# Designed miniproteins, single chains, continued (2): the designs that were tried, part 33

Each design is a single chain, and the fold is of that chain. pLDDT is the mean over its residues in the fold that is shown.

## One batch from the design tools (miniprotein)

Design m5119
Fold by ESMFold2-Fast:
Structure m5119 (fold): chain A 108 residues (1-108)
Amino acid sequence: DELAEKVKKLAEEFNAEKLIYIGSDPEEAEKAGKEAIEAALEAEKNGHSVVYDETYATADGFAVGFQVLKDKEGKPVLALAVVLDSPEAVKAAAKAQGEMFKEVQAAE
């Protein structure tokens, strides 16, 4: 879908090492959100320092940025995760992702 294409372009622009797909299906959105959290936990398990805000996580040595859109009931609807080797790149990507999620919410 259009959102997947935008996410792919974002990953390419910020030289992301890994991208987790965003789905509009509630089941797929929940899975994507879980995968983003699991990626952050794996980084922490491997000796990296990870900070969780449910929307942003950064690990020393490389960075995992993710954001989850939730509906009114708190169910994850969309999840985006990228892995970058720079905290600065993650902050820039997170800002761009915020703009993209605002567009998605306005469209749906």
Scores: mean pLDDT 50

Design m5120
Fold by ESMFold2-Fast:
Structure m5120 (fold): chain A 65 residues (1-65)
Amino acid sequence: EEDARRIAKAFAEVLKLGYELPEKPFARGDDPEGQAAEDRIRQALETLGVSGLKEAAEKYLEEEK
């Protein structure tokens, strides 16, 4: 479980590095939007599994150069 969440956070970082602006979002711990995004990643992990979430992240990176 903790390992799964650690992986989810890694994918969330990968996604936000290509998705969000350098200054804004999900970068600060106090941001409720950031916490909500992390929670959604965790839920996706429970639904898709680790492999599914990894593949989704790779597809996202392909589109975001």
Scores: mean pLDDT 53

Design m5121
Fold by ESMFold2-Fast:
Structure m5121 (fold): chain A 95 residues (1-95)
Amino acid sequence: MSKKEKIKKAIEEYLKKEGIEPPEGLDMDELIDGLLEVIRVKFKEIEEGKYSEEEKISFLENLINIFGSEVVRNILEELGYEELLKLLEEIEKKK
């Protein structure tokens, strides 16, 4: 399974677990792609320095709690956010 497919599968499983169905006129793939775009924009804003280090850590910890550290690492690697990958490793060292 590609990294992108693994990420999409994890998001789909999360949505199903929470009982979230796509709105009328959207399929599950469109909903997942929309969520990936929101995550991508958020990570870009973090890299641009719009958030404090504590806010970045909190955001990454929340994503880890939802998707798991492996999925979060795969998202960051695919999007090329090297600074956030280093921050993720620092979070993992503290636990």
Scores: mean pLDDT 73

Design m5122
Fold by ESMFold2-Fast:
Structure m5122 (fold): chain A 97 residues (1-97)
Amino acid sequence: MEVPEELREFYKIAKENLVPYFKELKELAEKNPELKKLIDERLNKLIETIKKYGFVVPGTKELTFEDVLTYVEFLGLEIKDPVVLEYVKKIEEALKV
């Protein structure tokens, strides 16, 4: 995958911050499938936080929604886990206004 070097650093930071959160949600879903509503609420909170404050990484410029969408899409291509990919796509779609 061909990505500009500066953008690769941003993707790495997004991956380090977002992937653990997605994995946590996946584990919660697998352990307690009846908690689907709570999982959806957590996902919505993440989306609302990104919308309100943007995705800011230390030492870089503020990220726009467009930048966040690009990062989420890029994470989806790299992760390859079906459940995590589904969560990534949900966030990507919700960020498209």
Scores: mean pLDDT 57

Design m5123
Fold by ESMFold2-Fast:
Structure m5123 (fold): chain A 55 residues (1-55)
Amino acid sequence: GAPVSLEITGDASEEQIQAVKQAVEDALGKSAEEIKAVAARTAAEAGVTVNLTFA
């Protein structure tokens, strides 16, 4: 997968944070644009902010 750093911020439960992290990790075999789309979608569902940094 592409090298990526993932940071999640917000007032969400540990379960919601882990769900967002898992969804992004499951998408790591995809393009950077698709990874960003998955992160944005799952972040909105959990009410958190996700920051991705690509190397």
Scores: mean pLDDT 75

Design m5124
Fold by ESMFold2-Fast:
Formats: sequence, C-alpha cells, structure tokens
Structure m5124 (fold): chain A 100 residues (1-100)
Amino acid sequence: SNNEELVEELKQLYELLKKGFEYYVKNNDKEGMKKMVEDFIKKLKELSKSADEKSKEVIEEAIEKLKELLENADKLSVEEFAKKVLEIIEELIKKLEKLS
C-alpha cells in the first residue's frame, strides 16, 4: 500500500533525525536542532500532499505539535526538546502503521 512506503520513508527520516540530534545535544546546539525540525516539517508537508485523507490528518496533527514545540523551544533544555520531537515522530509512525 502507499501507506507502507510512507511509513518506510518516515522511519528512515526518524533514524537520520536521531543521529543529527545526538550531535546537536552533545554540542548544546538548540538552533541547529530547530532548523532540522523546520526542514522535517517541510518534508512532512510535501508527503502530506500525496497521502490519503486519514494519513493526511495524522501528518497534519504531527506538524501542529512540532510547530508548537518549536515556538516553546526556549523553555526546554536541548535534551528535553530532542526527546519531545522524537516522541511526536514515533507517535506519528505508530498511528500511520495502524492505518495500513
């Protein structure tokens, strides 16, 4: 199904984000991490355009949560920000897997 390809791409992107976040956490670079999240949101918007209606709704919810997290990034430690971003993406993947 088209949903299986979407889930596979998101799992690959998640692993790249985890590796990037390890670097940014080690260097206490919240701004670098925020930019990586902004790029990820752009990618989610592109993926959403070709997704089915239910998958689109789930992706849009994740985008909204990530945007709110970016707006509140200054209230969080680098480690807490990283953890919350990864939790949102894990939940996104889990919800999309249940739709297949």
Scores: mean pLDDT 87

Design m5125
Fold by ESMFold2-Fast:
Structure m5125 (fold): chain A 60 residues (1-60)
Amino acid sequence: SLEEIAEYLAKSNLESIKTLLEESSSSPQFEALTNALLAKLPADKKAELEPFVQQLLASR
C-alpha cells in the first residue's frame, strides 16, 4: 500500500528518497504517495524534501 511504501521511504536516506520520487513523478499516485511520505518524515528531512516534491509536482 502507499502507507507501507511511505513508511519504508521515511526511514531511507535522502538520496534514495529523491531518486525514487524522480522515477515515480509521472505516476497518477505520486501526489498521494508524497502526501503520505511528508506526513511521516522528521522535520529535518521534511524541510529538505518538501521543496523538492513541489518542484517535481510543478514539472508533471
Scores: mean pLDDT 79

Design m5126
Fold by ESMFold2-Fast:
Structure m5126 (fold): chain A 90 residues (1-90)
Amino acid sequence: MLEKILKAIEELLGKEEAEKVKKKIEENIEKFHMDEDQQLKLAATALAQAMIRAGLSDDEIRRILKELDLEDLLDEVIEARRQYDAALAE
């Protein structure tokens, strides 16, 4: 699962940006002694931010999440977008 999320980030943002995201995830895993569930949530959050940053529509985000069997993360992605849009409005 984690590898599929990292591959999706690479396809959305390119190899250089995906490597930065991967390094940040690995540093957080080591720093906070994250278990597999925590690692998956961190990677899913990074994917959500990558999709928003890439300018994807709700329909495109839904299709990617469905392809990755992460449809349960749709609410988290929508919430992340609302927070991002709110920060830009201020």
Scores: mean pLDDT 71

Design m5127
Fold by ESMFold2-Fast:
Structure m5127 (fold): chain A 71 residues (1-71)
Amino acid sequence: SVEAERERVLQEIQRSVSRLSDKAQALLHEGVERGLSPDEIVKRLREAGFSPEDVAAARRALDHASRLREL
């Protein structure tokens, strides 16, 4: 069902976000609230000196969030 798929995607977003440092989570949240594109948010994380792991987790969360909006 769409509801089961939405729940799965939300769980994947939660897991990806929980892997981020508090500072990376804050920057990700600010970027989303400001309406920045996923690519711009990822670029800002890289330029702010966050780890490749934080950047990868943020990208994954943003990709899952995009999928959730299409459900």
Scores: mean pLDDT 79

Design m5128
Fold by ESMFold2-Fast:
Structure m5128 (fold): chain A 96 residues (1-96)
Amino acid sequence: SSFDEAVKLFKKSAEDLLENIDKLSEIQVQLELGSLAVHFSAFGVLMQKLGEDQKRIDKIREIADKLHEAELSRDKDYAKEKLEEVIKILDELLKS
């Protein structure tokens, strides 16, 4: 499905950020986390307009919130923790 394809692309982006986080400056990490949070928020709005399952939309919103918390923390260890949580939720979305 187009939903599963989008989730796979988002998962790759989150995994790529997690893998490279220690190689990036603090401002680069904040910008990338903020960008991901905005894209997940937009994806949630789009999915709601298309009549996607509410439980899936709620998980997308939870991901956006976690990424925003990571951005505001300015802490790479906290960002890693939140990215791992995000990847886990994305895996759950692909199994549902």
Scores: mean pLDDT 89

Design m5129
Fold by ESMFold2-Fast:
Structure m5129 (fold): chain A 65 residues (1-65)
Amino acid sequence: SLEEEVEALREATEKAVEAGDLDGLMKQFAQAGLLAHRALRQGDTKAAELGLEVAEFALQAILEM
């Protein structure tokens, strides 16, 4: 489900932050954006909102490196 995909992306993003993994953070940022796009296409605005929150978290971590 989209909810499970959001949870997996959040966990992967948190691990990438802990590891200082720039490539991982950039990958998670892109994946979160693509998930939000798919969620909007399906009318799942809540999953889209959560996906964009993960993308924002990843972007902030990248900019603070």
Scores: mean pLDDT 86

Design m5130
Fold by ESMFold2-Fast:
Structure m5130 (fold): chain A 88 residues (1-88)
Amino acid sequence: SLKEKLIELLQTISGLSRAEAEKKVKELLEKESDPEFKEEFEKQKEKWIEEARKAGKEELVKILENSNSGLEILIYIGERALAYQKAA
């Protein structure tokens, strides 16, 4: 699930305990439902799409265009960061 992926990312990237990661994920999900957060996300999403397109990252453009929330983009970025770290 989205929640489980975020918990795993926070534990792996930030070194948080499970309890700390769960608390942080709950906080982020509450912000996700905030109308002001959603409005800022929509504005930022358009800028990210343009930047990704200029960088020739077609797969990222597709993900951004189909994302309904900032959390989906954060998961994508986090998964790519972990993949890069594993390959290094």
Scores: mean pLDDT 72

Design m5131
Fold by ESMFold2-Fast:
Structure m5131 (fold): chain A 64 residues (1-64)
Amino acid sequence: MKYTITATEDLGPTTPSVLGLKKGETVTAVEEPVFSPDGSFVTFRLPDGTVKMVGASKVEVKPA
C-alpha cells in the first residue's frame, strides 16, 4: 500500500537524510512510514528506494 506525505508548512533540508518540502507539497512513500519513539520525526521510503525523514509535526501521513 502506498502512503502520501504532505507538508503542512515550509521545510528546509537540514541534513542529507532530511527531505525539504514547501507547504502543500507531497511525496509518495512505498511502504508504511515509521515514526520515531519520541514522535519528533517520521522516516519513509520513496519510490526510487531512497529513505528520507521529516519532522512529524510538520507533515500529514495518509494512505494513498
Scores: mean pLDDT 73

Design m5132
Fold by ESMFold2-Fast:
Structure m5132 (fold): chain A 61 residues (1-61)
Amino acid sequence: SMSERRKASSITAAAIYGIGMIIDGASVADALEALREAGRASGVSDKDIEEMAKILEKDAA
């Protein structure tokens, strides 16, 4: 559905932002906090934000 595409785009943008922070030398914890805040600001559900945060955390480790 269109709402699912919008949600996927929003969470993907939040994930890219978090990854960019890690590449720029930020801690994983700071990047995850920024991802959560960006996701919430974009109207993404807490469930989808936490699922993406777990993926980013695993990939950064």
Scores: mean pLDDT 75

Design m5133
Fold by ESMFold2-Fast:
Structure m5133 (fold): chain A 55 residues (1-55)
Amino acid sequence: DRADESAALGAAIAPVLRERIARGEVTSTASVGPPVPNTGKDTTPEDAREKALAL
């Protein structure tokens, strides 16, 4: 049920976003999205497990 709702929502949003981008209302540049810091270069197996358990 929830999976079906998520799929329907995604399908509905996709054409709307495409139309807005085509019109120039929204641009897919780096300035639109926040940066993603800390990509886990120092991620050890212990640290990864602890994060997974915390989530």
Scores: mean pLDDT 55

Design m5134
Fold by ESMFold2-Fast:
Structure m5134 (fold): chain A 62 residues (1-62)
Amino acid sequence: SELLEKGKELIEKGEELLNYALEIGINNPAEPEIKVPIQELIDKGEELIKKGEKLIKEGLAA
């Protein structure tokens, strides 16, 4: 199912973004110039995971 494959890809991309945001945050915890980019990466990562989970659920129901 294309939905299952796409869903898995989105979850993987989301997890990669969350891991990247964590790495940046650990290395630069007090820098204000990176706080907004870190939050954007977290938000995007969470969005991709939610979209991926929805596609997997839809693909299983089809």
Scores: mean pLDDT 76

Design m5135
Fold by ESMFold2-Fast:
Structure m5135 (fold): chain A 77 residues (1-77)
Amino acid sequence: SKDEIEKQINRLKVLKNMYQISISASEMIIERLKEKGMTPNRVKLIEQEEKDIEHLKEVIQELEKKIEELEKEYKKL
C-alpha cells in the first residue's frame, strides 16, 4: 500500500541521517587527531576512521538508491 511505502521511505531517511551524523563525527575525530601532530599510532587511527567513513558512504549510496526506487513506486500509486 501507499502508506506502507511512505513508512518505509521515512525509516530509510532516518537511517541515512543517522549514518551522515556518524560520518561527521568520524571526520571531526580525524581533524582532532591531525591537530595533535602525526605519529605512527595516530596515522593508524586516522586510516581506520577513513575506512569507516568510506564504508558508511557506500551504505548511504545504497540507501539513497532504495529511497529513490520507493519514491518512484509511491508516485505510481
Scores: mean pLDDT 88

Design m5136
Fold by ESMFold2-Fast:
Structure m5136 (fold): chain A 55 residues (1-55)
Amino acid sequence: VDLLSLTPEQQEALAKGVSLLLSHSVDQAVKRMRELLLAAGAAQDDVDQLSKLFS
């Protein structure tokens, strides 16, 4: 999995996820980030790998 190959839409979803981390608990922000990345078309495996970085 190459996180640097994310599309602009997926990168924006990541940025929104980081913003949520600043205003919510890590667990809630990670869950919301996963939902946003999947909605933006990210692969499930990529989203799962990103979620593990915050766990």
Scores: mean pLDDT 70

Design m5137
Fold by ESMFold2-Fast:
Structure m5137 (fold): chain A 69 residues (1-69)
Amino acid sequence: SAAEKRALAERALIVGERAMQDPHTRAALEALAATVAPHLADRRLRAAAGWLMSQGVSREEALAALGEL
């Protein structure tokens, strides 16, 4: 549902931001985030998408979830 997608996206924003503060996770998240850069101008949204993809969410599903914000 839209509400479930929004809840997932909100969690991803928080977790993605924290992961970007850790040098060990930052590089991996930035690499995944780069694959969605043409679709997301906001760095925090790209970090959230990167985290979702690291959890096994497809690129398309990650973008759909973030679109519910």
Scores: mean pLDDT 80

Design m5138
Fold by ESMFold2-Fast:
Structure m5138 (fold): chain A 55 residues (1-55)
Amino acid sequence: SYYDEELKRIEEELKAIDEARKRFAGSDPQTLADIDAAKAELERRKKAIEEYKKS
């Protein structure tokens, strides 16, 4: 379904963000904050889709 494809895409993006955070571990605080914010937004979208699928 569209939702399953979107969830898979979000999971791949979250994996890429986690790898990026490891690569930028020694970077400035703003860079790390931006990465964390991007992750939070993707997790929020994932939860919204999962809740929509349950309804």
Scores: mean pLDDT 82

Design m5139
Fold by ESMFold2-Fast:
Structure m5139 (fold): chain A 115 residues (1-115)
Amino acid sequence: SLYDKGKKLADEIFESAPTELEALRKASELIGYYQARGEKELAKGIVDAVKEKFPKYKGIAGLPDDWTPEQLRKALAAVDEAIAALEKDPSRQDHIEGLRLAKATLEGALKALEE
């Protein structure tokens, strides 16, 4: 099934990635990519595999079916501005990783819609 394919793709990323954060980043990019393509079962397989391996992961908000490349570019710009602001405040460094995962998801979605 597409769901099982999604789980397998996540497992392959977890095995090949050099760090947990890089695994989460790559998985987040694929979730955004497949969600934007309407491959919802495949994306769900990746999400569920991520949550199973990393129980503290709070998940990625689902992308609306009506998101345009322009809307995604605006969201990416907002995330980049938030990361830049947080990098100036050492007390907020723990939030940067979450924003980088959100950025990866948005980049994956944009890549899918601009193909």
Scores: mean pLDDT 81

Design m5140
Fold by ESMFold2-Fast:
Structure m5140 (fold): chain A 89 residues (1-89)
Amino acid sequence: DPVEEALKLPTKLLSEEEEQALKVTVNNIKASGSHVAMLGIVVGAIKKKEAKSAEEALYLLGHLYEDLGNEKNAKKAFQKLSELRELQT
């Protein structure tokens, strides 16, 4: 399962708590039949840890959490985005 393999990614962009929250989000998206392709793009970009791809992934992840009503996780994703932007100076 490509989604389950993507969830096994070790990434410095996500904490253990954020990774668990992402897994819940993935399961909810899969159950609802929503855009699994978008989730695959986001997780794939985070896994590659590229500066531009990681920034885009965190932006998309934040908006995905907002769309799902997960305000706390959306805020965390946008916080990680801000931290990543500071490291690109």
Scores: mean pLDDT 57

Design m5141
Fold by ESMFold2-Fast:
Structure m5141 (fold): chain A 71 residues (1-71)
Amino acid sequence: SEEEAIKALEELLARERDAAARAVLHDILQTLKEHGSEAALELARRVLATSTDPAARAAAREALKVLEEHG
């Protein structure tokens, strides 16, 4: 569910210490809350396709797993 995806992403964001990864998780979480799971999935895939930062890519990959499982 969207609620379960939101909770899981909030828990990931709370534990994250890397600034780039936090920015990615925050953007995906806000997109999920404002525009739903399809838009959040698109953003996560875009980050994976365009980012060269390993922490940002790892965050996007984890968010994608959460969204595919719950959203």
Scores: mean pLDDT 86

Design m5142
Fold by ESMFold2-Fast:
Structure m5142 (fold): chain A 68 residues (1-68)
Amino acid sequence: SEDEIQSRIKEAQDHFDAGDFDEAYKIASSIEKELIASGTKIPSPLLDLLNELGVRDLKVAVDKVLGA
């Protein structure tokens, strides 16, 4: 249900807020894949969280390349 999806998004956000970025991304990406497979629009809170996680990972990847 939509309520279950919102609850899972909150779980991912709670992990992100706790600094558990890998678990946050795992939960958020699993929800995204399920929504894409069902043709459902990605809710804004999930999209915002995925964008924040993506920016973090891109920064880490860029810093690693430039630091070499």
Scores: mean pLDDT 77

Design m5143
Fold by ESMFold2-Fast:
Structure m5143 (fold): chain A 78 residues (1-78)
Amino acid sequence: SMEDIEKLEELLKKAEEFAKAGDLVTLKAATHEIAELLRELGVEEGAEIAREATREKDPEKMIELAREAVKIAKEHLE
């Protein structure tokens, strides 16, 4: 639904802001929230990619994977 897409986009925006601020703990938490929401929405491929993102130590790589997960979700939920 549009509401689910908006929530995913807000979570991704917050994750990107935390990455820029160097708040790696909150970045990881936001990425976990993206993964859980994608699992609840049944976007299995996106959820798996977002779970892999939470295991990344490099914040740039974590954000790259989180963006890919949200992109897949938009294609699925559109």
Scores: mean pLDDT 83

Design m5144
Fold by ESMFold2-Fast:
Structure m5144 (fold): chain A 98 residues (1-98)
Amino acid sequence: SPALELSIIGFRVLVAESEVEFIRKQLPRMSKEQIEEAIRRLKQIQKQLEEDKARIKALLPSLSPEEQKQAEKLLERIDKLLKKIEETIKEAEKKLAE
């Protein structure tokens, strides 16, 4: 069902939010090799979030009005997380250049 798929995407976003927060907190203590691995992981999360965002937009016409509101909130969370990922990658790349 479209509602179940939206819930599964929501769970993936929650996991991604936790992983990005963990990477951000660990970044000051990371070796160069760990930072390179973190950048690769952040880019994978970024790609998955863009795919999830496109899928939510495709689901919107099949959702009830209440489910559409939940989908819009989830899209806002994804956009916020994508910005946080971009900022974290820039911080990580700057640390690698030091």
Scores: mean pLDDT 91

Design m5145
Fold by ESMFold2-Fast:
Structure m5145 (fold): chain A 94 residues (1-94)
Amino acid sequence: DLEQRLTIIDEESKRLKFSSDKQAKLKDIVRKVTVEKKSLSDDEKELVAEFYSNSSLTLAETAKLFGVSQKTISNWRSNYFASVIKNAVDKALK
């Protein structure tokens, strides 16, 4: 149910100390995938991967929450970590 998914996002994102803007974006992503059935942008996929990587939720719980396959979440997480590593290297080399 949409309301249950939004409640989980609200509770978990507050526990993770996400900004109000990030919390709002995560809730919009849940609506976009569940109600509007639209594809996510790369920025939205990265935010979902950041949420999953820092949350206590399992891969299966996160996949169910965002209405995608476990493989999809795993792929987004891999792209997120590649981005984090690149940004860390770029900062170290400057």
Scores: mean pLDDT 78

Design m5146
Fold by ESMFold2-Fast:
Structure m5146 (fold): chain A 63 residues (1-63)
Amino acid sequence: MSLAKFKKDFLKAAGPNPKPGDRAAFLKASRSNYPLTDPRLLLAAAYLDLGQEELADKLLATL
């Protein structure tokens, strides 16, 4: 999954004003269905694997 696809699919699911944690939760759900190709999404997924969901969400919010 590219960063552009993640942003597009997330906006369709959560809308333009997501709550804190929504981006991390969406990546956690979607990564099982789509292989990650963007290194920034891979870094966010690594934070999720380490249990650092807040850091993953903050990173995704800056993209």
Scores: mean pLDDT 82

Design m5147
Fold by ESMFold2-Fast:
Structure m5147 (fold): chain A 86 residues (1-86)
Amino acid sequence: AEAEEQALLAEIEARAPAFAEAHPEVTAELAEELGISRLDAARLALTGLRQLELAEELLAKGLVREEDLNQAAVERAREIAERVRA
């Protein structure tokens, strides 16, 4: 629901500064590559990681098919996760 989406966005906003401080080089690299601020890079990374985790869990449980996923969104999330996991 929209209210649940707003709560998730609020949590990402609250966590983004701490994430940027915990991973200053990674967030700076993402910001440079994407042409956004480090704080926006932290928000995007947190959002992408959450979406990737949910998508992978749903695929593993057989609740969705790969074809049901937005391929561009999944690819972006995987790129962000790869950068953060490095």
Scores: mean pLDDT 73

Design m5148
Fold by ESMFold2-Fast:
Structure m5148 (fold): chain A 74 residues (1-74)
Amino acid sequence: SIEELEKQALEHYMQALRLEETDPEAAIAHLEKAIALLEEIKRKYEEQGDEEGAKRAERGIENLRARLAELKAK
């Protein structure tokens, strides 16, 4: 379900935050997994015609991609 995917995306994001300073490679991997899950969530909302849900997922993807780019630039 979308709710289960959202929970998994949040868990990966939280792990990325925890690992950012101690294991940046693992943090990057968790951010990439969170982004992939949000992309799946966005597709599911689009298939259901839920424009607001899709927009929320897109905002999440944008935010995580920005953080991923910053972390990779270090």
Scores: mean pLDDT 87

Design m5149
Fold by ESMFold2-Fast:
Structure m5149 (fold): chain A 87 residues (1-87)
Amino acid sequence: SMMEEAEKKRKDAIEKGAKEFVEAERAAGADSLTLEDGKLYMIDIANGIEPGFLFPVTEEGKEVEKKIKEVGEQAKKIIEEEKKSLL
């Protein structure tokens, strides 16, 4: 279903984005940033929540954040539209 595909795409994007984000930011000196922190940050961004985080400082990290926000917005739209069609 389109909803299941959207949920999978969102999940896959968060996992990939968290890895890319953490690698880029750690390379720039964020030595304390864990993959778990990156995943939670990506989930917040995908949900349209702007956490009080001092990152990203890298251009690569900013690009990942932008992509995750777009994927999250698209997934929400698809999921909500399909939920309405199932009722």
Scores: mean pLDDT 76

Design m5150
Fold by ESMFold2-Fast:
Structure m5150 (fold): chain A 65 residues (1-65)
Amino acid sequence: MEEIEELIKKFPDPAAQRFLLAGARQIEILDPSKLPEVLEILKNEKDPQKAYDKIMSILKELLRK
């Protein structure tokens, strides 16, 4: 989680930081084995909306299983 939180801080919008962090924390609660995938998204995606959409895709998949 610490590395994910540091990568989220690279986004300049505080609102974007909050929703990305909330999504990552929900994924950690449901399945911590998915955190490396979240970390990879945050490393490679510069657009906070696209990062959020990819993280929400993981969260939706976890909620369906």
Scores: mean pLDDT 79

Design m5151
Fold by ESMFold2-Fast:
Structure m5151 (fold): chain A 75 residues (1-75)
Amino acid sequence: PKEEGAKLAEEAVRKALEQGKSEEEALAEGDRAITEHAGRVTGSRPDLSMEERVALAREIYEAGREAAQKTLKEA
């Protein structure tokens, strides 16, 4: 989940930059990809408690935002 979220954020940022979007727009696309992925992953886990879903979402967000920032710096 964290690795997949990080990869999606990286791909979203890279694609946005390739399309000529600003750094701010690229980060927004990365955040959107992370948010959609976190919702999809937590929504598919009815076996988890609310606290466990929140913790999982947080881990995905943290990993994804780090990947987005790193991709932006490398561009």
Scores: mean pLDDT 80

Design m5152
Fold by ESMFold2-Fast:
Structure m5152 (fold): chain A 106 residues (1-106)
Amino acid sequence: SIEKLKKMAEKFVEAVRYAYEQLQAAGVLTPEQAEAGIKVAEEDAKKLIDDVESGKMSPVEALDLLAQMAEGLARDAAAQGLEDSARRLRELAEEIKKAKEEIEKE
């Protein structure tokens, strides 16, 4: 359902914010670069929700894309040595996949 997508999208943005805050704290990114990355994640998540609400995409398709985004960011976080952020993003991707399976059974 759209409600499950919205909850997963919120968790996705929070996980991305955490990763960017760690990159900023480590001196890898400036505050402006971190804010820009967070805004991109917020806009991507909003677009998935908007596309589902407008009927351009199913909730299942949106959750699949969101899980792929989380997995991609987990790989990027791992490459930067942010193992805690990478783990959190991987765990979120699995949670999103479970939410997708629950919708497919509805």
Scores: mean pLDDT 86

Design m5153
Fold by ESMFold2-Fast:
Structure m5153 (fold): chain A 82 residues (1-82)
Amino acid sequence: LEAARAALAAGRYAEALLLLAAELTEAIKNGEVSEELLKEADALLQQLAPGVAALPREELAAALASPFFRLQAERFRQVVAE
C-alpha cells in the first residue's frame, strides 16, 4: 500500500484509488488478505474519500474508464468468482 499512500500524500486521489484497488486484487489472488491489510486499506480509503468526492466528474470518469482500472476490476472479479 506504500505506492497508494504516496499518491494520496501527493494529492493524486484517482491514482491512489487505482493503486489501492491493484494492491487488494493482488493480495486476494495470492491469498495474502489479512485483517491488518484490510484495516490499513479501510483507513486509506477513508482518507481518500473526501479527495475523490472533490474530483471533477470528468477526471473521475476518465480514471474509472482507464484500461488500467478496467483490467484491475476484471482481475478482481475473476479472483472473487473463484
Scores: mean pLDDT 68

Design m5154
Fold by ESMFold2-Fast:
Structure m5154 (fold): chain A 93 residues (1-93)
Amino acid sequence: SILNQMNSQLNELMKKVKELADKLIALGIGVDGARQTLQDADTLANNTLTLINQVQSSNPISQQLLNQAQQQFQLTIQAFEHGIAAMEKALAA
């Protein structure tokens, strides 16, 4: 289902953010930025997962909640991809 795909993709991106942030922190590279990115990612992920769970718990499925979850998911993915790209660039320097 679309909700399972969203949940799976969000979990994989969150794992990648944590791995990159941990590497930067361990190397002493952009530590404050890495910690902030991790904290922001945790907040966005929790908010998006809460919306996904609300959609899954609705019976019948609320189309309004589904649309809100999909919109929030897209914004969250964009923010994660931006943070990942910035951390990968820092690691490559």
Scores: mean pLDDT 84

